# Designed miniproteins, single chains, continued (3): the designs that were tried, part 51

Each design is a single chain, and the fold is of that chain. pLDDT is the mean over its residues in the fold that is shown.

## One batch from the design tools (miniprotein)

Design m9756
Fold by ESMFold2-Fast:
Structure m9756 (fold): chain A 75 residues (1-75)
Amino acid sequence: SKAEAEKLKAQGKALYEQAIEYAKQGNKDEAFRLLQLGNAAFFKAASLIKDEKEREKVLNEQQALSEQVAKAIGK
């Protein structure tokens, strides 16, 4: 559902922000774990979206945010 997709996207964003914070603290293992959870939440959100353009927007946002987290981890 649309509401479920929005909830999952919000959860994914929170997980990415937490991952960046752990990366800044030098806890790369926890940062990577949270990155994987954030990715899973965003992919689940995208899978619930029927509109192709809206799905593409979610996947583009996922790619941009996950890249920021990976950069913070030092990848």
Scores: mean pLDDT 87

Design m9757
Fold by ESMFold2-Fast:
Structure m9757 (fold): chain A 75 residues (1-75)
Amino acid sequence: ASGEEIKEAAIEAVRELVPEEAREAAVKAVQDLPDSASLDEIQRAILEALLASGVSLEEAFRTVAAITRRVRERL
């Protein structure tokens, strides 16, 4: 899959799985990455956006894991 396809899958997963208060920040974090971004870079960007939005460390890690699974299932 292309980096663009990975980013699109990640944005869709964020819209489904991330709480509303963190959703826009997480979407923007993924959109700001280059289309060549790896899944690991996308995971880091989402994690940082969730933590910056006040999501707890435990919830942020669980959410990133769920998003990663969703993205991998789609590729």
Scores: mean pLDDT 83

Design m9758
Fold by ESMFold2-Fast:
Structure m9758 (fold): chain A 80 residues (1-80)
Amino acid sequence: SRAAQVDAQLQQTIADIQARLAAGEISQAQADLAIRAAEEWGRKVREYSATISESQAYALGAGASLRVLGDEIDKALGVD
């Protein structure tokens, strides 16, 4: 399901951020911002999928949702 897909993507993204922090690749502040961005994205997408109009938008733009997640993570990590 799309909800399971969103949950899987969110968990994988958080795990990757935690792994980068543990490896010393990013600071705690960067990890905190990136995790918050990922959790915010997951919450927003999950809420949108509960409405008629947003369910259609989500169904058509699942790839766009993943793109937004990537952009928010890059922003939090300071990647231009």
Scores: mean pLDDT 66

Design m9759
Fold by ESMFold2-Fast:
Structure m9759 (fold): chain A 71 residues (1-71)
Amino acid sequence: SPSEQEKVQQLIETAERMVKAALPYLSDDVEENLLRTVRSEMDQLGLSDSVKEEVLRYLRKLIEEARKKAE
């Protein structure tokens, strides 16, 4: 629904800001903690498993590409 899409958009924007803030000091522990926090927020929002998987995949890819660019 539009309200679910709006919630997902706000979550993604918040998660993107968290990723950008963490990029200069990223460790495996920091990455895991960030993704765990996002998963918890998605659970509270009652998002479907397919949506949760898409968001987590997007964030993991965002982190991976940013790390590769920092070479």
Scores: mean pLDDT 79

Design m9760
Fold by ESMFold2-Fast:
Structure m9760 (fold): chain A 92 residues (1-92)
Amino acid sequence: MLKEAYELLKKLGLGKQALLNLLLLVSDEEKLKEALELGLPEEIKELLELVKKVPKEILEEVKKKVEELKEKGVSSEEMKKELTELLDKYIK
């Protein structure tokens, strides 16, 4: 499931960072609302639907990791690094 979204991203010339950004967007209700109100390209909407189909356990693990990193006060760069390493578990 997550691997399918990553394969579609690669066809669009995008990498793991784009997949991470989509997972963060889906995990953040306020940012997701803002992005939808701005009007996303159809290709990105299709990717969001695939990311929404990712098992709840994976989405909850990502959300929990984001909250843990926010509580620690880490930088955006450190957060992206930690979350990219988490994604590698599920893309293999």
Scores: mean pLDDT 72

Design m9761
Fold by ESMFold2-Fast:
Structure m9761 (fold): chain A 71 residues (1-71)
Amino acid sequence: SLLSQEEISERLRELLSQISADTLAELLNPLLVPYSISGEELVGIATGEITLSPEKAKLLSKALNELERPP
């Protein structure tokens, strides 16, 4: 299922507590083609400083589901 914008920000905060923003961007970018994202943008989304468009939210939700599977 697709994550909400709030759930995406929550997941990004969890991941950014464990790995650097630049490393997370490197892991996500292959899953976001043709869209690309910087570590700075990921931090902004995680803190709520950057608002997600529905299209970006959909792409990030799919990428996070691929990267961060449920236990």
Scores: mean pLDDT 78

Design m9762
Fold by ESMFold2-Fast:
Structure m9762 (fold): chain A 84 residues (1-84)
Amino acid sequence: PVPEDYLALTARLREEAATLFDPSLPREEKEAIYERMLAELEALLALPLREGFTEETELNRLARAGIAALEAARAALEAAEAAA
């Protein structure tokens, strides 16, 4: 079972992630959301493992995948800016 505070954080991150794909949202606001989400995912990975959890929990694997996806999306945005 996943701790409730982890579930609450992931639910919030899912809601915020939807705004990254809103074409009407300014680049500066999207970048601020990226930085906030990245920091929250990194904080999730930095939490000490709780009793009954292994080093690699399912939630920790998902958080790492989320960080990788955010970094890839940021690189794509930076490449688009460089091309403009």
Scores: mean pLDDT 64

Design m9763
Fold by ESMFold2-Fast:
Structure m9763 (fold): chain A 63 residues (1-63)
Amino acid sequence: SPLTPADRARAIALALSEGLSRAQAERVVALTEAAARQQGGPYDFEQFLTWVRLAAQDVLARA
């Protein structure tokens, strides 16, 4: 199922806390959601947040 608005807001807040701009945070969350959808299997939200954190750290490492 798609992320709830509350879960999406929490994921964006996590990406922002890692040092991303709002635009970067929204992009990271959207790309992570798309990747999770492509996997096709069930995942929990804490696993999703781990993926968001890793993606945010990758963006910062490449800046």
Scores: mean pLDDT 82

Design m9764
Fold by ESMFold2-Fast:
Structure m9764 (fold): chain A 79 residues (1-79)
Amino acid sequence: MKLYKPKEEFLPLVEALLGKKELTKEEFLELLKKVSEYDEEKNILYIEEGSLLEKALGTTEIDLNDEKAIEEAIKKLFE
């Protein structure tokens, strides 16, 4: 199982919400659902425009049905 370390800008948020300094892919997805608007029917995350998260990801939407979209989000938010 691969653990991902958040970039310093996101580490306080991750520790506050999950009590951990490193995340699995599943824990990362649960974190995103807590800090974004999650559409359960479409399985899509909507990210607030102009937020630090949107600026880091370069998108206002993450399609959780697309494994490549999830991997790109992990690469942009983690070391």
Scores: mean pLDDT 75

Design m9765
Fold by ESMFold2-Fast:
Structure m9765 (fold): chain A 88 residues (1-88)
Amino acid sequence: SRSDQLYREAMQLLTSPLLKSDEEIQRLGQLLRELAQLDKSRAQQLLDLLQHQIDIQSQVYDTMSPEQQQTLQQLQQLLDDLQGLLDA
């Protein structure tokens, strides 16, 4: 299904240790927004995973480069925006 495809693609981006680019963050946002319209439960599962990853990264925030800190802030904003969409 389309939901299965979106879930797999978003999961791959979320579990990649190489997720660093603005393009990848934008793509993740597109996948999660579409998934939220099709399957709110699956979208919530991926947002929970994203929150978990942000929490882990936040533990080493002070050791990060400014670019890595900016990426983490962009991911937090994406999470907040999508969680607001699901809660509406």
Scores: mean pLDDT 83

Design m9766
Fold by ESMFold2-Fast:
Structure m9766 (fold): chain A 107 residues (1-107)
Amino acid sequence: APPTRTLTVTRATIRHDGRTVELREVETTSGAAGADVTAVVEGEDPVTGERVRLTLTWSGEGGFRGAELVFEERGLRLRHDTPAAFQEALAEAGIEVDFDLEAPLPP
């Protein structure tokens, strides 16, 4: 069988406007070795109930490929295909993202 890769997000938090939102993994896609994999994590602002979604794309050969962050109630959407551009967009919006992920274990 062809090897598959799965990305697991073990921890994700968003800080914005002095609040911390914990995100939980909702969906993870798997691909063949060398294909990109995607993880989706979601959470809610504990004060406002606003839904926050973070989509992370990781290369099957290694390296972070980009992300999309959506605040559903305020209509804020940040999407960038490079880590540097995503980080710059977060800084401009006053948002801090912290996450840990695990690559698939070797067979």
Scores: mean pLDDT 71

Design m9767
Fold by ESMFold2-Fast:
Structure m9767 (fold): chain A 87 residues (1-87)
Amino acid sequence: MAEELLRRGEELLAQALERARAGDLVGAAYLNGLSLEYYGKAYYLRGDLEKAAELYREAAENFRAAGDDEKAKELDEKAKKLEEEAK
């Protein structure tokens, strides 16, 4: 399960890099956000709540850069819950 999430994250990161090279910075930010979200899920499944929260925060920043404020807010809320859970 976690391995599939990491693989999907790598695929999305590669696509983000291609979009950035093509000058599509908004599309690159969106795909980078998705990649970080998948990495966050993978770390959550492995029990690393602190790393998962960090990755969700980074994903939220990328979604804000892409103009997806609702998705960014959802990820910030997920990160906050994991930060509280890790205490």
Scores: mean pLDDT 86

Design m9768
Fold by ESMFold2-Fast:
Structure m9768 (fold): chain A 61 residues (1-61)
Amino acid sequence: MKVPRPVEPGSPVYEKALPHAEAVPDGGTATFDITVDGKEYTVTASNSGGRPTIVATLKEP
């Protein structure tokens, strides 16, 4: 597995992950998978004070 990296606002991965990250309770963490441009990413989202932090790891084939 590749190391998780923070995702910048406006990236396709961020835009796909944002609705799921916003559903995370304050102080909570969730892990979920998304697909962008035919590639799967494992996303870990944490919410602190209503501000989600999103990190993504590309799944290798």
Scores: mean pLDDT 74

Design m9769
Fold by ESMFold2-Fast:
Structure m9769 (fold): chain A 81 residues (1-81)
Amino acid sequence: GEEYAKKAEEAAKKGDAREAAEYAEKAGKAGAEKGYEIESGTASGLGRISASVGIIAGDPKWGAELAAKSAKGAAKGEAGA
């Protein structure tokens, strides 16, 4: 999970919003697949919304970075750690 979140951040830094969004989704899914991580599901959904908002605002890189941050929080459990 966390490795995918880091790859999403790296892709966002390179300006590859699509690759960043794909890795952010994978990080969120990995967190959700742990079973009982409700926070992972919420953060994954929020990441998708953030990516969409970034694209609409004309800054897909910013949206991808927000998605990666949300996925990283879910995968690492930063809010509850």
Scores: mean pLDDT 57

Design m9770
Fold by ESMFold2-Fast:
Order: sequence, then C-alpha cells, then structure tokens
Structure m9770 (fold): chain A 84 residues (1-84)
Amino acid sequence: MDKDNPVFQMYLSYVLFTRSDEPLTPYEEATDEDIAAAEAYIESKKGEEITMEQVERLTELSPRFKSVEEAIEELEKAGFKVVK
C-alpha cells in the first residue's frame, strides 16, 4: 500500500476517526487492522459509484484535501466514479 496515496490517506483518516472517535489521529499510529480496514474500503469502492455526500465526509475527516473538488480529482484518478 502506498502510504503517500491521497485516497489511502483519506480512508485511513476515516478509519482512525471511527476507531478513536477523535479527529486528526496521526497516521503513524495506525495499526495493521486500521490499514486493512482502509484497504478494504478502497477495494470495495473501486468501480462503484461514490456519492458527493460520501466524498464530503471523507474530505472532512482528512486534512490532506483543501476542498471537495481536490478529493473528487484524486478519487477519480484512483478509479472511483463520483456521482451526486
């Protein structure tokens, strides 16, 4: 898994937030289970439609993106289909 991949960072931040119920958990604190969960989210969403609501939530939980538009660009580049 490429840890510098923006989509991976976004889903990892979502997993970490879900686990700790705290925002901005450091990525270096991720467990093997957190990484596996992020990979599972990415794999399950590749080739599937992802809604704007889901993109907004992922963007909100990740400091990597400054806007929803940047998140959409990276998701589409990774093979996701973004729909409203």
Scores: mean pLDDT 66

Design m9771
Fold by ESMFold2-Fast:
Structure m9771 (fold): chain A 91 residues (1-91)
Amino acid sequence: TRQKILEAARKLIREKGVENTTMEEIAKAAGVSRSTLYRHFPSKLALYEAVLEEGLKRLDEYAKQHPWAKLLIDYIKEQSRKELEELKRKA
């Protein structure tokens, strides 16, 4: 179920952006109850952090097969970490 939640969140955030995506929409898209969602991710920020972490892992796997993309991937990873830190600071 954790993977279903992460995939639903990734899809909705891609389509609508993080600000326009609610925990209720993510729960519905993942086919889980709101209580189940909050048990896995106690806040929207915690869920967003997990979505970013999964995305960074996928980028690392791509970089291993495509060394020419490493500099660009390292840059994207650093920017994503900075954005997450700014979101944590605003919360």
Scores: mean pLDDT 76

Design m9772
Fold by ESMFold2-Fast:
Structure m9772 (fold): chain A 124 residues (1-124)
Amino acid sequence: MKNVLIVDDDEELRQRLKELLEKAGYKNITVASSGEEALAIAKLNKIDLILTDRKMEGMSGIELIKKLKELGFGDVPVIIITSETDEKTIQEYLDAGADAVVHKSASDEEIIKTVEEALKKAEA
């Protein structure tokens, strides 16, 4: 069973994503309200995929990716959830080490597909 970590300071979006993934068959979902909490969870638990907001107070999604690499968790796929639609900004997220980017207004199907593709890619 895959362990998915959702990181977002917006409680409503965090809960929506959790329910969506649970409906898709992911049984082990952990939630974090900050990048610092996400790092603490990743140190204590095997995480197979992280979905993180780009814009969080304190630690950004990009900063979280960098700190995960520093701690030896660089092999865990990270999907950035963002309200940005600009191609240049999306490319900056990918260049920073994000495995995929999904819009906050994306359909449930698009979010699930992105998660499934990132997990398959990580398993080679």
Scores: mean pLDDT 82

Design m9773
Fold by ESMFold2-Fast:
Structure m9773 (fold): chain A 58 residues (1-58)
Amino acid sequence: FDELKQQLVEELRAARSRAEMVRVLTEGIERAYELGLSDDEISELQRLAEQVLDELMA
């Protein structure tokens, strides 16, 4: 889970546009479901992604 969070953060920071960031987030969430993460864990990933997006867009 921690590695998945780290990968998501790095991919978001590498994204060049808002549309790419949304795609990265969508792919990350889909991967989390494939790995059998709970809805609570997926919500945690979404919260982390929102924080990173706020940093990048500020």
Scores: mean pLDDT 74

Design m9774
Fold by ESMFold2-Fast:
Structure m9774 (fold): chain A 68 residues (1-68)
Amino acid sequence: MEEIDKLIDEASGGSETLTREQAKEVLKKLGFTDEQADVIVDQALAREGGSETISKETLKELIKSVTL
């Protein structure tokens, strides 16, 4: 969990939110494919109510949900 937090914080530059590209970069570093990262990012943006940025909490919840 701390490793995920560190990657997210690094990609966001200390912001509470990440852009689509920053979130995708984090997911790819965690071993997700480009296609998997796109699906997760799209789901995160949908949960943000049509925002173009993703909260760190939403991204963490989705990563947790897809980790088997």
Scores: mean pLDDT 76

Design m9775
Fold by ESMFold2-Fast:
Structure m9775 (fold): chain A 88 residues (1-88)
Amino acid sequence: SPMDDAILLARLAAELSEAYIAVKIAEKHIEDPELVKKYIEIARESIRRARELLEELEARGAVTPEQAEKARRQLEEAEKRIEELEEK
């Protein structure tokens, strides 16, 4: 339903925001390995949930190609930043 699609879109936005914030916290506290690990784990879980939500929204036809591409770029950027954190 349109209301279910709106809820899924809001959840996708929330998970993307959580991943972004978690990566930012990890980057800010690079000197604290335990804190970095904790926020990488939070970011990875938010990325996983965001990917599942994006796939569901695409299957439902509830996202435009532009919206899907924007979300995909945000996920790819978050994963790249996590990989850079894990290389240190």
Scores: mean pLDDT 89

Design m9776
Fold by ESMFold2-Fast:
Structure m9776 (fold): chain A 84 residues (1-84)
Amino acid sequence: MKELKERLAEEVKRKGEFHPEVIELLEELSYEEGKELGKKYPLEEIEKATEEALEILSTMLSPEELEIEKKGLEALLKGAKEGY
């Protein structure tokens, strides 16, 4: 996880935050974090937290930023569901 976060930071600095490779790496990171959350918390709690996070973000972010965050949250939830 830390190594993947460091790689994401380097790619953001090199290619910019909206580059396709950066978005893919963000989705990969979110998926792996979701797997770890799925081991520690009930899936229902993770689903609820994801929905609440998306509602809060929708009030603060532009439509473009919101779509990127939504993809991250969807990847996280997928990781939690698959991360038995």
Scores: mean pLDDT 71

Design m9777
Fold by ESMFold2-Fast:
Structure m9777 (fold): chain A 75 residues (1-75)
Amino acid sequence: SPAATRERIVEAAARIAVEEGWSAVTIRRVAEAAGVSEGTVYSHFKDKKALMEAVLEREVEEGIRLLVEAVEKVT
């Protein structure tokens, strides 16, 4: 599905950024890591900035989820 493809692209970009720094994140490397074409990456993200914003949004959402779960365990 398009949503599952978008998540694979975001996950690939996040992994490269963590392991090699954001300067190593290129559309080509993200496409290769996600198992998609560069055109497919561009169909979801117009540029590297849009991809970076999606990676940051995912990390913020995951952080909020973990904090909520931690609070629920002590309440």
Scores: mean pLDDT 81

Design m9778
Fold by ESMFold2-Fast:
Structure m9778 (fold): chain A 93 residues (1-93)
Amino acid sequence: MQTKSRIEHIAQAILDEAKLLKAPEQYIKEIQQLYEQILTADREKAYELFRKIEEIVEKWIEENKEDPSKLALGEKLRMMAESAQGQVLALLR
């Protein structure tokens, strides 16, 4: 269905950005595990998984507050995760 394809695309974009940013390998690995779960998740579970991605990104932002470039990229990932959550909620009605 269109819903799963859209969710998968958003999850892939977040993972790609994290790699592009050279985020710590532990954060990339955690995001990748969540990405794998999203691929097989229903809408309700996908919302929870994107929320977890946002939590991971927020920790990375806090660790890198002194680096403006990493902050900007972390904020981008956070916005992408928030947008994903909103889109999934809209699909839940």
Scores: mean pLDDT 76

Design m9779
Fold by ESMFold2-Fast:
Structure m9779 (fold): chain A 64 residues (1-64)
Amino acid sequence: SPLQRLAVQLANEVVDRLEADPSITPQQLLDLVRARLESDPSLSPEQKERLLAALTQLIQGLMS
């Protein structure tokens, strides 16, 4: 689905950012993800919340 493809793209963006800046904090990375989702006019508020929750779990898993 388009949402699944976007979720994979966003996960790759998170990984790329971590590789570029290994000193980035989980909060800074979450703020970047939130801004990225808020700037996307194709996403409903429910889709933004769902993707933010999924990416929050990913960030916690990678940075714990």
Scores: mean pLDDT 84

Design m9780
Fold by ESMFold2-Fast:
Structure m9780 (fold): chain A 68 residues (1-68)
Amino acid sequence: SDEEVEKLLENFEKALETFIKDGWSAEQLRLFAEHEKRVIEEELPEEEAKKLIERMDELVKKYLEKIA
């Protein structure tokens, strides 16, 4: 559902913010994102997983640009 997708994105964004505050490197953040994307691919139907992963990639890009 849209509600579940938005909740997953909210939780992912909060995790990125927390890890950045805790001093995680860009490489560590990318590895975390890759792990989370694999979980999404296992839990969601292919079309929904693809859409969520695209939005997750945009969040990672946004936060990595912010800490550069």
Scores: mean pLDDT 83

Design m9781
Fold by ESMFold2-Fast:
Structure m9781 (fold): chain A 83 residues (1-83)
Amino acid sequence: TKEFLEKLNEKYQEKYDNSTPEEREKLAKELEPILAEKLKEKLLSDPSVTIEDIEKLKEQAEKMGLEAIAKALQEVLEELKKK
């Protein structure tokens, strides 16, 4: 999951930097929410993932500017803490 966020940021950034301003805005709005939902689903279905792992991933996502993904990680934390 950590590698997923790192690779996602790197691939996203590379494509973003090579795109037109209009394409960049569309990519950011379209891609990030979809990936955030997929990440949330994956983390909630993975019994090996700990609260500490998700907290660390959220911190890294925030540092990388992945706001929608960071928000999804927060939702996962809330669900895990509720159980």
Scores: mean pLDDT 71

Design m9782
Fold by ESMFold2-Fast:
Structure m9782 (fold): chain A 79 residues (1-79)
Amino acid sequence: EKLKEEVQKQIDSIEARARALLEVGKDDPEIVELAREAYSLAKQAKTALEKDPNIAKELADQASRVVDEAERLLAERPP
């Protein structure tokens, strides 16, 4: 199914971005918290993907918003 493939790629992207944020922004507690939240949501999306791809997409979209927010904060106040 196309949706499952798209959501899986989205999850993989979020996990990579969250991991990068944890490394680069590790001295900023707010960025670390947002990166951890995004990673947790991506993991939940991965778990949901087999049973309900629509719920998985909602979780992945939520994770994308969180990681986007963390990246904006990092851009405003780089380490």
Scores: mean pLDDT 84

Design m9783
Fold by ESMFold2-Fast:
Structure m9783 (fold): chain A 109 residues (1-109)
Amino acid sequence: MKLSDEEFKELIERMQKTTDIDEFLELVDKLAEGAKDISSETVIENFFDIETAIAVHVLQAAVRGDREAIARLNRAAGRLAQAILEHHGSALPEWVREELLRLIRAGEV
């Protein structure tokens, strides 16, 4: 699926606003599919917002004791992290690459 930089930002905004885990996971997968079509600058600019949206949903699942939701979120985050690393890894700061690798490893559990 081909995304513009603006559509990528819109998906992140929707991720920040949704309370439905299934919608959130669908949005994360759309970001992963679109990662190859956007600029590395847009990935870098929005990386903190992506991380924060994922962390908020993981925290909400943890508060509920929903281990299945945490596993689903970690796997989706790992898929997104792998897509970003594959298409943008050489353009990313080292700390971003290390964080993406951490997300990939967490998704393997």
Scores: mean pLDDT 84

Design m9784
Fold by ESMFold2-Fast:
Structure m9784 (fold): chain A 87 residues (1-87)
Amino acid sequence: MQVELAKSGEEALELLKKKGLSSNAQAALYKAVGEAVDNPGKEAEVEVESLGEKGIYKVKVTAKPVEEKDGKLIVEVEVEIEELEKK
């Protein structure tokens, strides 16, 4: 099944890019989306630590399916970013 991110997911991906967060943070987003797709009645949550432009960040990604259209599952994503260390 193909997956489409809701507006919140697109905004989350742009926020991660703007903060210079690595592929690890982006991978966490896609992992949470995949877990939500595999368990359509359950909210999926993934946490990672990733190096960004200004230091180390803790990224928490929560994903849940909200609707299906045109053979695609629409997934809502929430991202919480916490600055852990500045170096």
Scores: mean pLDDT 71

Design m9785
Fold by ESMFold2-Fast:
Structure m9785 (fold): chain A 80 residues (1-80)
Amino acid sequence: KALELLKKAFEAFNNGDYEEAEKLFTEAFKEAEKEGKSVKEVLLEAGLNEDVAEEIAKIYEEKGPEEAAKYLVELAKKSS
């Protein structure tokens, strides 16, 4: 499920495994679409704030799930 993939992605990120985090975020975004949920909705359910969720969802619509996942990982790195 998309939310479970997001949780695994954040766990990988916290362990410093950025490549695995990007992969898991990419799969989470694809799974969200298959579940009939927006990327914004699943990010909000995972506890991200609205501004971040909106920006990531916009990148997903414009550039796809891989670019959205990369942007989220880079944003998280700057916050750590």
Scores: mean pLDDT 81

Design m9786
Fold by ESMFold2-Fast:
Structure m9786 (fold): chain A 66 residues (1-66)
Amino acid sequence: QDKLVEEIKKTLERVAQVLRQQGYSREEAREVLYFMLDTYIKRNPSLSEESKNELRRFVDELVDEL
């Protein structure tokens, strides 16, 4: 679980950097990052609710840094 959560976080962080470089707004970046997160959650049904909430909070933090 922890390893998977960290791998998803690294991917989301890399995507957030690309979105910043491409001039996406915080609102647009949030939509893209949450879409990706939802896809990862669907593909990894073993993720706990605690891990899902941690990842959602991480996305919010990434968006705030844009």
Scores: mean pLDDT 82

Design m9787
Fold by ESMFold2-Fast:
Structure m9787 (fold): chain A 98 residues (1-98)
Amino acid sequence: MIEITVEVTIHMKGATLEQKRQWIEEFKKVAEEVGAEVVSEDVESGKMTFRVKSVEQLEKLILELAKKGAELGADRIEVEVINPQALSQALTAELEAK
């Protein structure tokens, strides 16, 4: 089964530890709604790692996280695909499903 692993970092200048905990909890809720698995969380650095099973789920996750980050006052959200080969395979499968 194709699984795409994504690391998300939330940036906000002057964020308190309490604000970072709130972001992580809100982002966990987004993951649950999208059906993404939360692999790890790091409150101090504002990082979370997610696992998704399709390109559609990845797109939905990124969009909903960006929307939630904006609502919470984040300056920037960084998204990194940890296993780009899995993303490539998922994109190929999506194109073949057409």
Scores: mean pLDDT 77

Design m9788
Fold by ESMFold2-Fast:
Structure m9788 (fold): chain A 78 residues (1-78)
Amino acid sequence: MKLSEEEEKKVIEKVNEIIASGKNAVTGEPIQGLFTVVPEEPGMFKDAITGERFDSNDDEAVKKVLTKSTEKILEELS
């Protein structure tokens, strides 16, 4: 999975727009946000795009999830 720094930045920006709008850009349905809090595990988040769980305090885990979400969003928009 080869994403340039520029491509990753573009998708992070698009992800932030989706979060800010409260709607999935592809389906137009309301979304609580790209990352949902896991109530039983404080600090744990679940990516709404890939379904992966990650610790919000782990910068490397956050970056990996963003990369996968990036690729998924690019596939949906292709």
Scores: mean pLDDT 58

Design m9789
Fold by ESMFold2-Fast:
Structure m9789 (fold): chain A 96 residues (1-96)
Amino acid sequence: STSRRDALLAEADRHFELAKKKIREGDEKGALEHAHLAIEHYAAAGAVGDRAAVLRRLSERLLELSKVAEEAGLKELAEQLRFASRVADRLAARAE
């Protein structure tokens, strides 16, 4: 249902914003925990419907998170997030 998907996307976005905050605070462990929860909620939202659109949103969010990590000096985390963003984008293309 649209309402269920929207609720899952809202929770995913909330965890994503918390991950950005944790990166800026230097809490890499907290950032990874919230990033994993965001990915789980995006995956659940995609299973409800519009998988390609949800995966594109995930790709965009992971790219945004990689820029925050780069700005915080977390180069290795930024590279991993950039790679994950590319994977999500490729999966989105295959889900169309």
Scores: mean pLDDT 86

Design m9790
Fold by ESMFold2-Fast:
Structure m9790 (fold): chain A 70 residues (1-70)
Amino acid sequence: SMMEQIEQEREGMLLNFKNMLKIFSEETVKERFDAALSVWGRRLRERGVPEEVIDEELAKLEKEFKEILK
């Protein structure tokens, strides 16, 4: 389903950022995360995902990214 695809994309991005934190500084990874968050939101909108769903999924990704930084 569309929601399952979105969830898998979010999980894939989180794994990518976890791996980036092993190589790059936290500052660099945060900058790249902010850019990726913006790009992903735009792509979801282009795919016709409702704004409410986009806002929720972006908030989940941001929350989970902050947990990785603890």
Scores: mean pLDDT 88

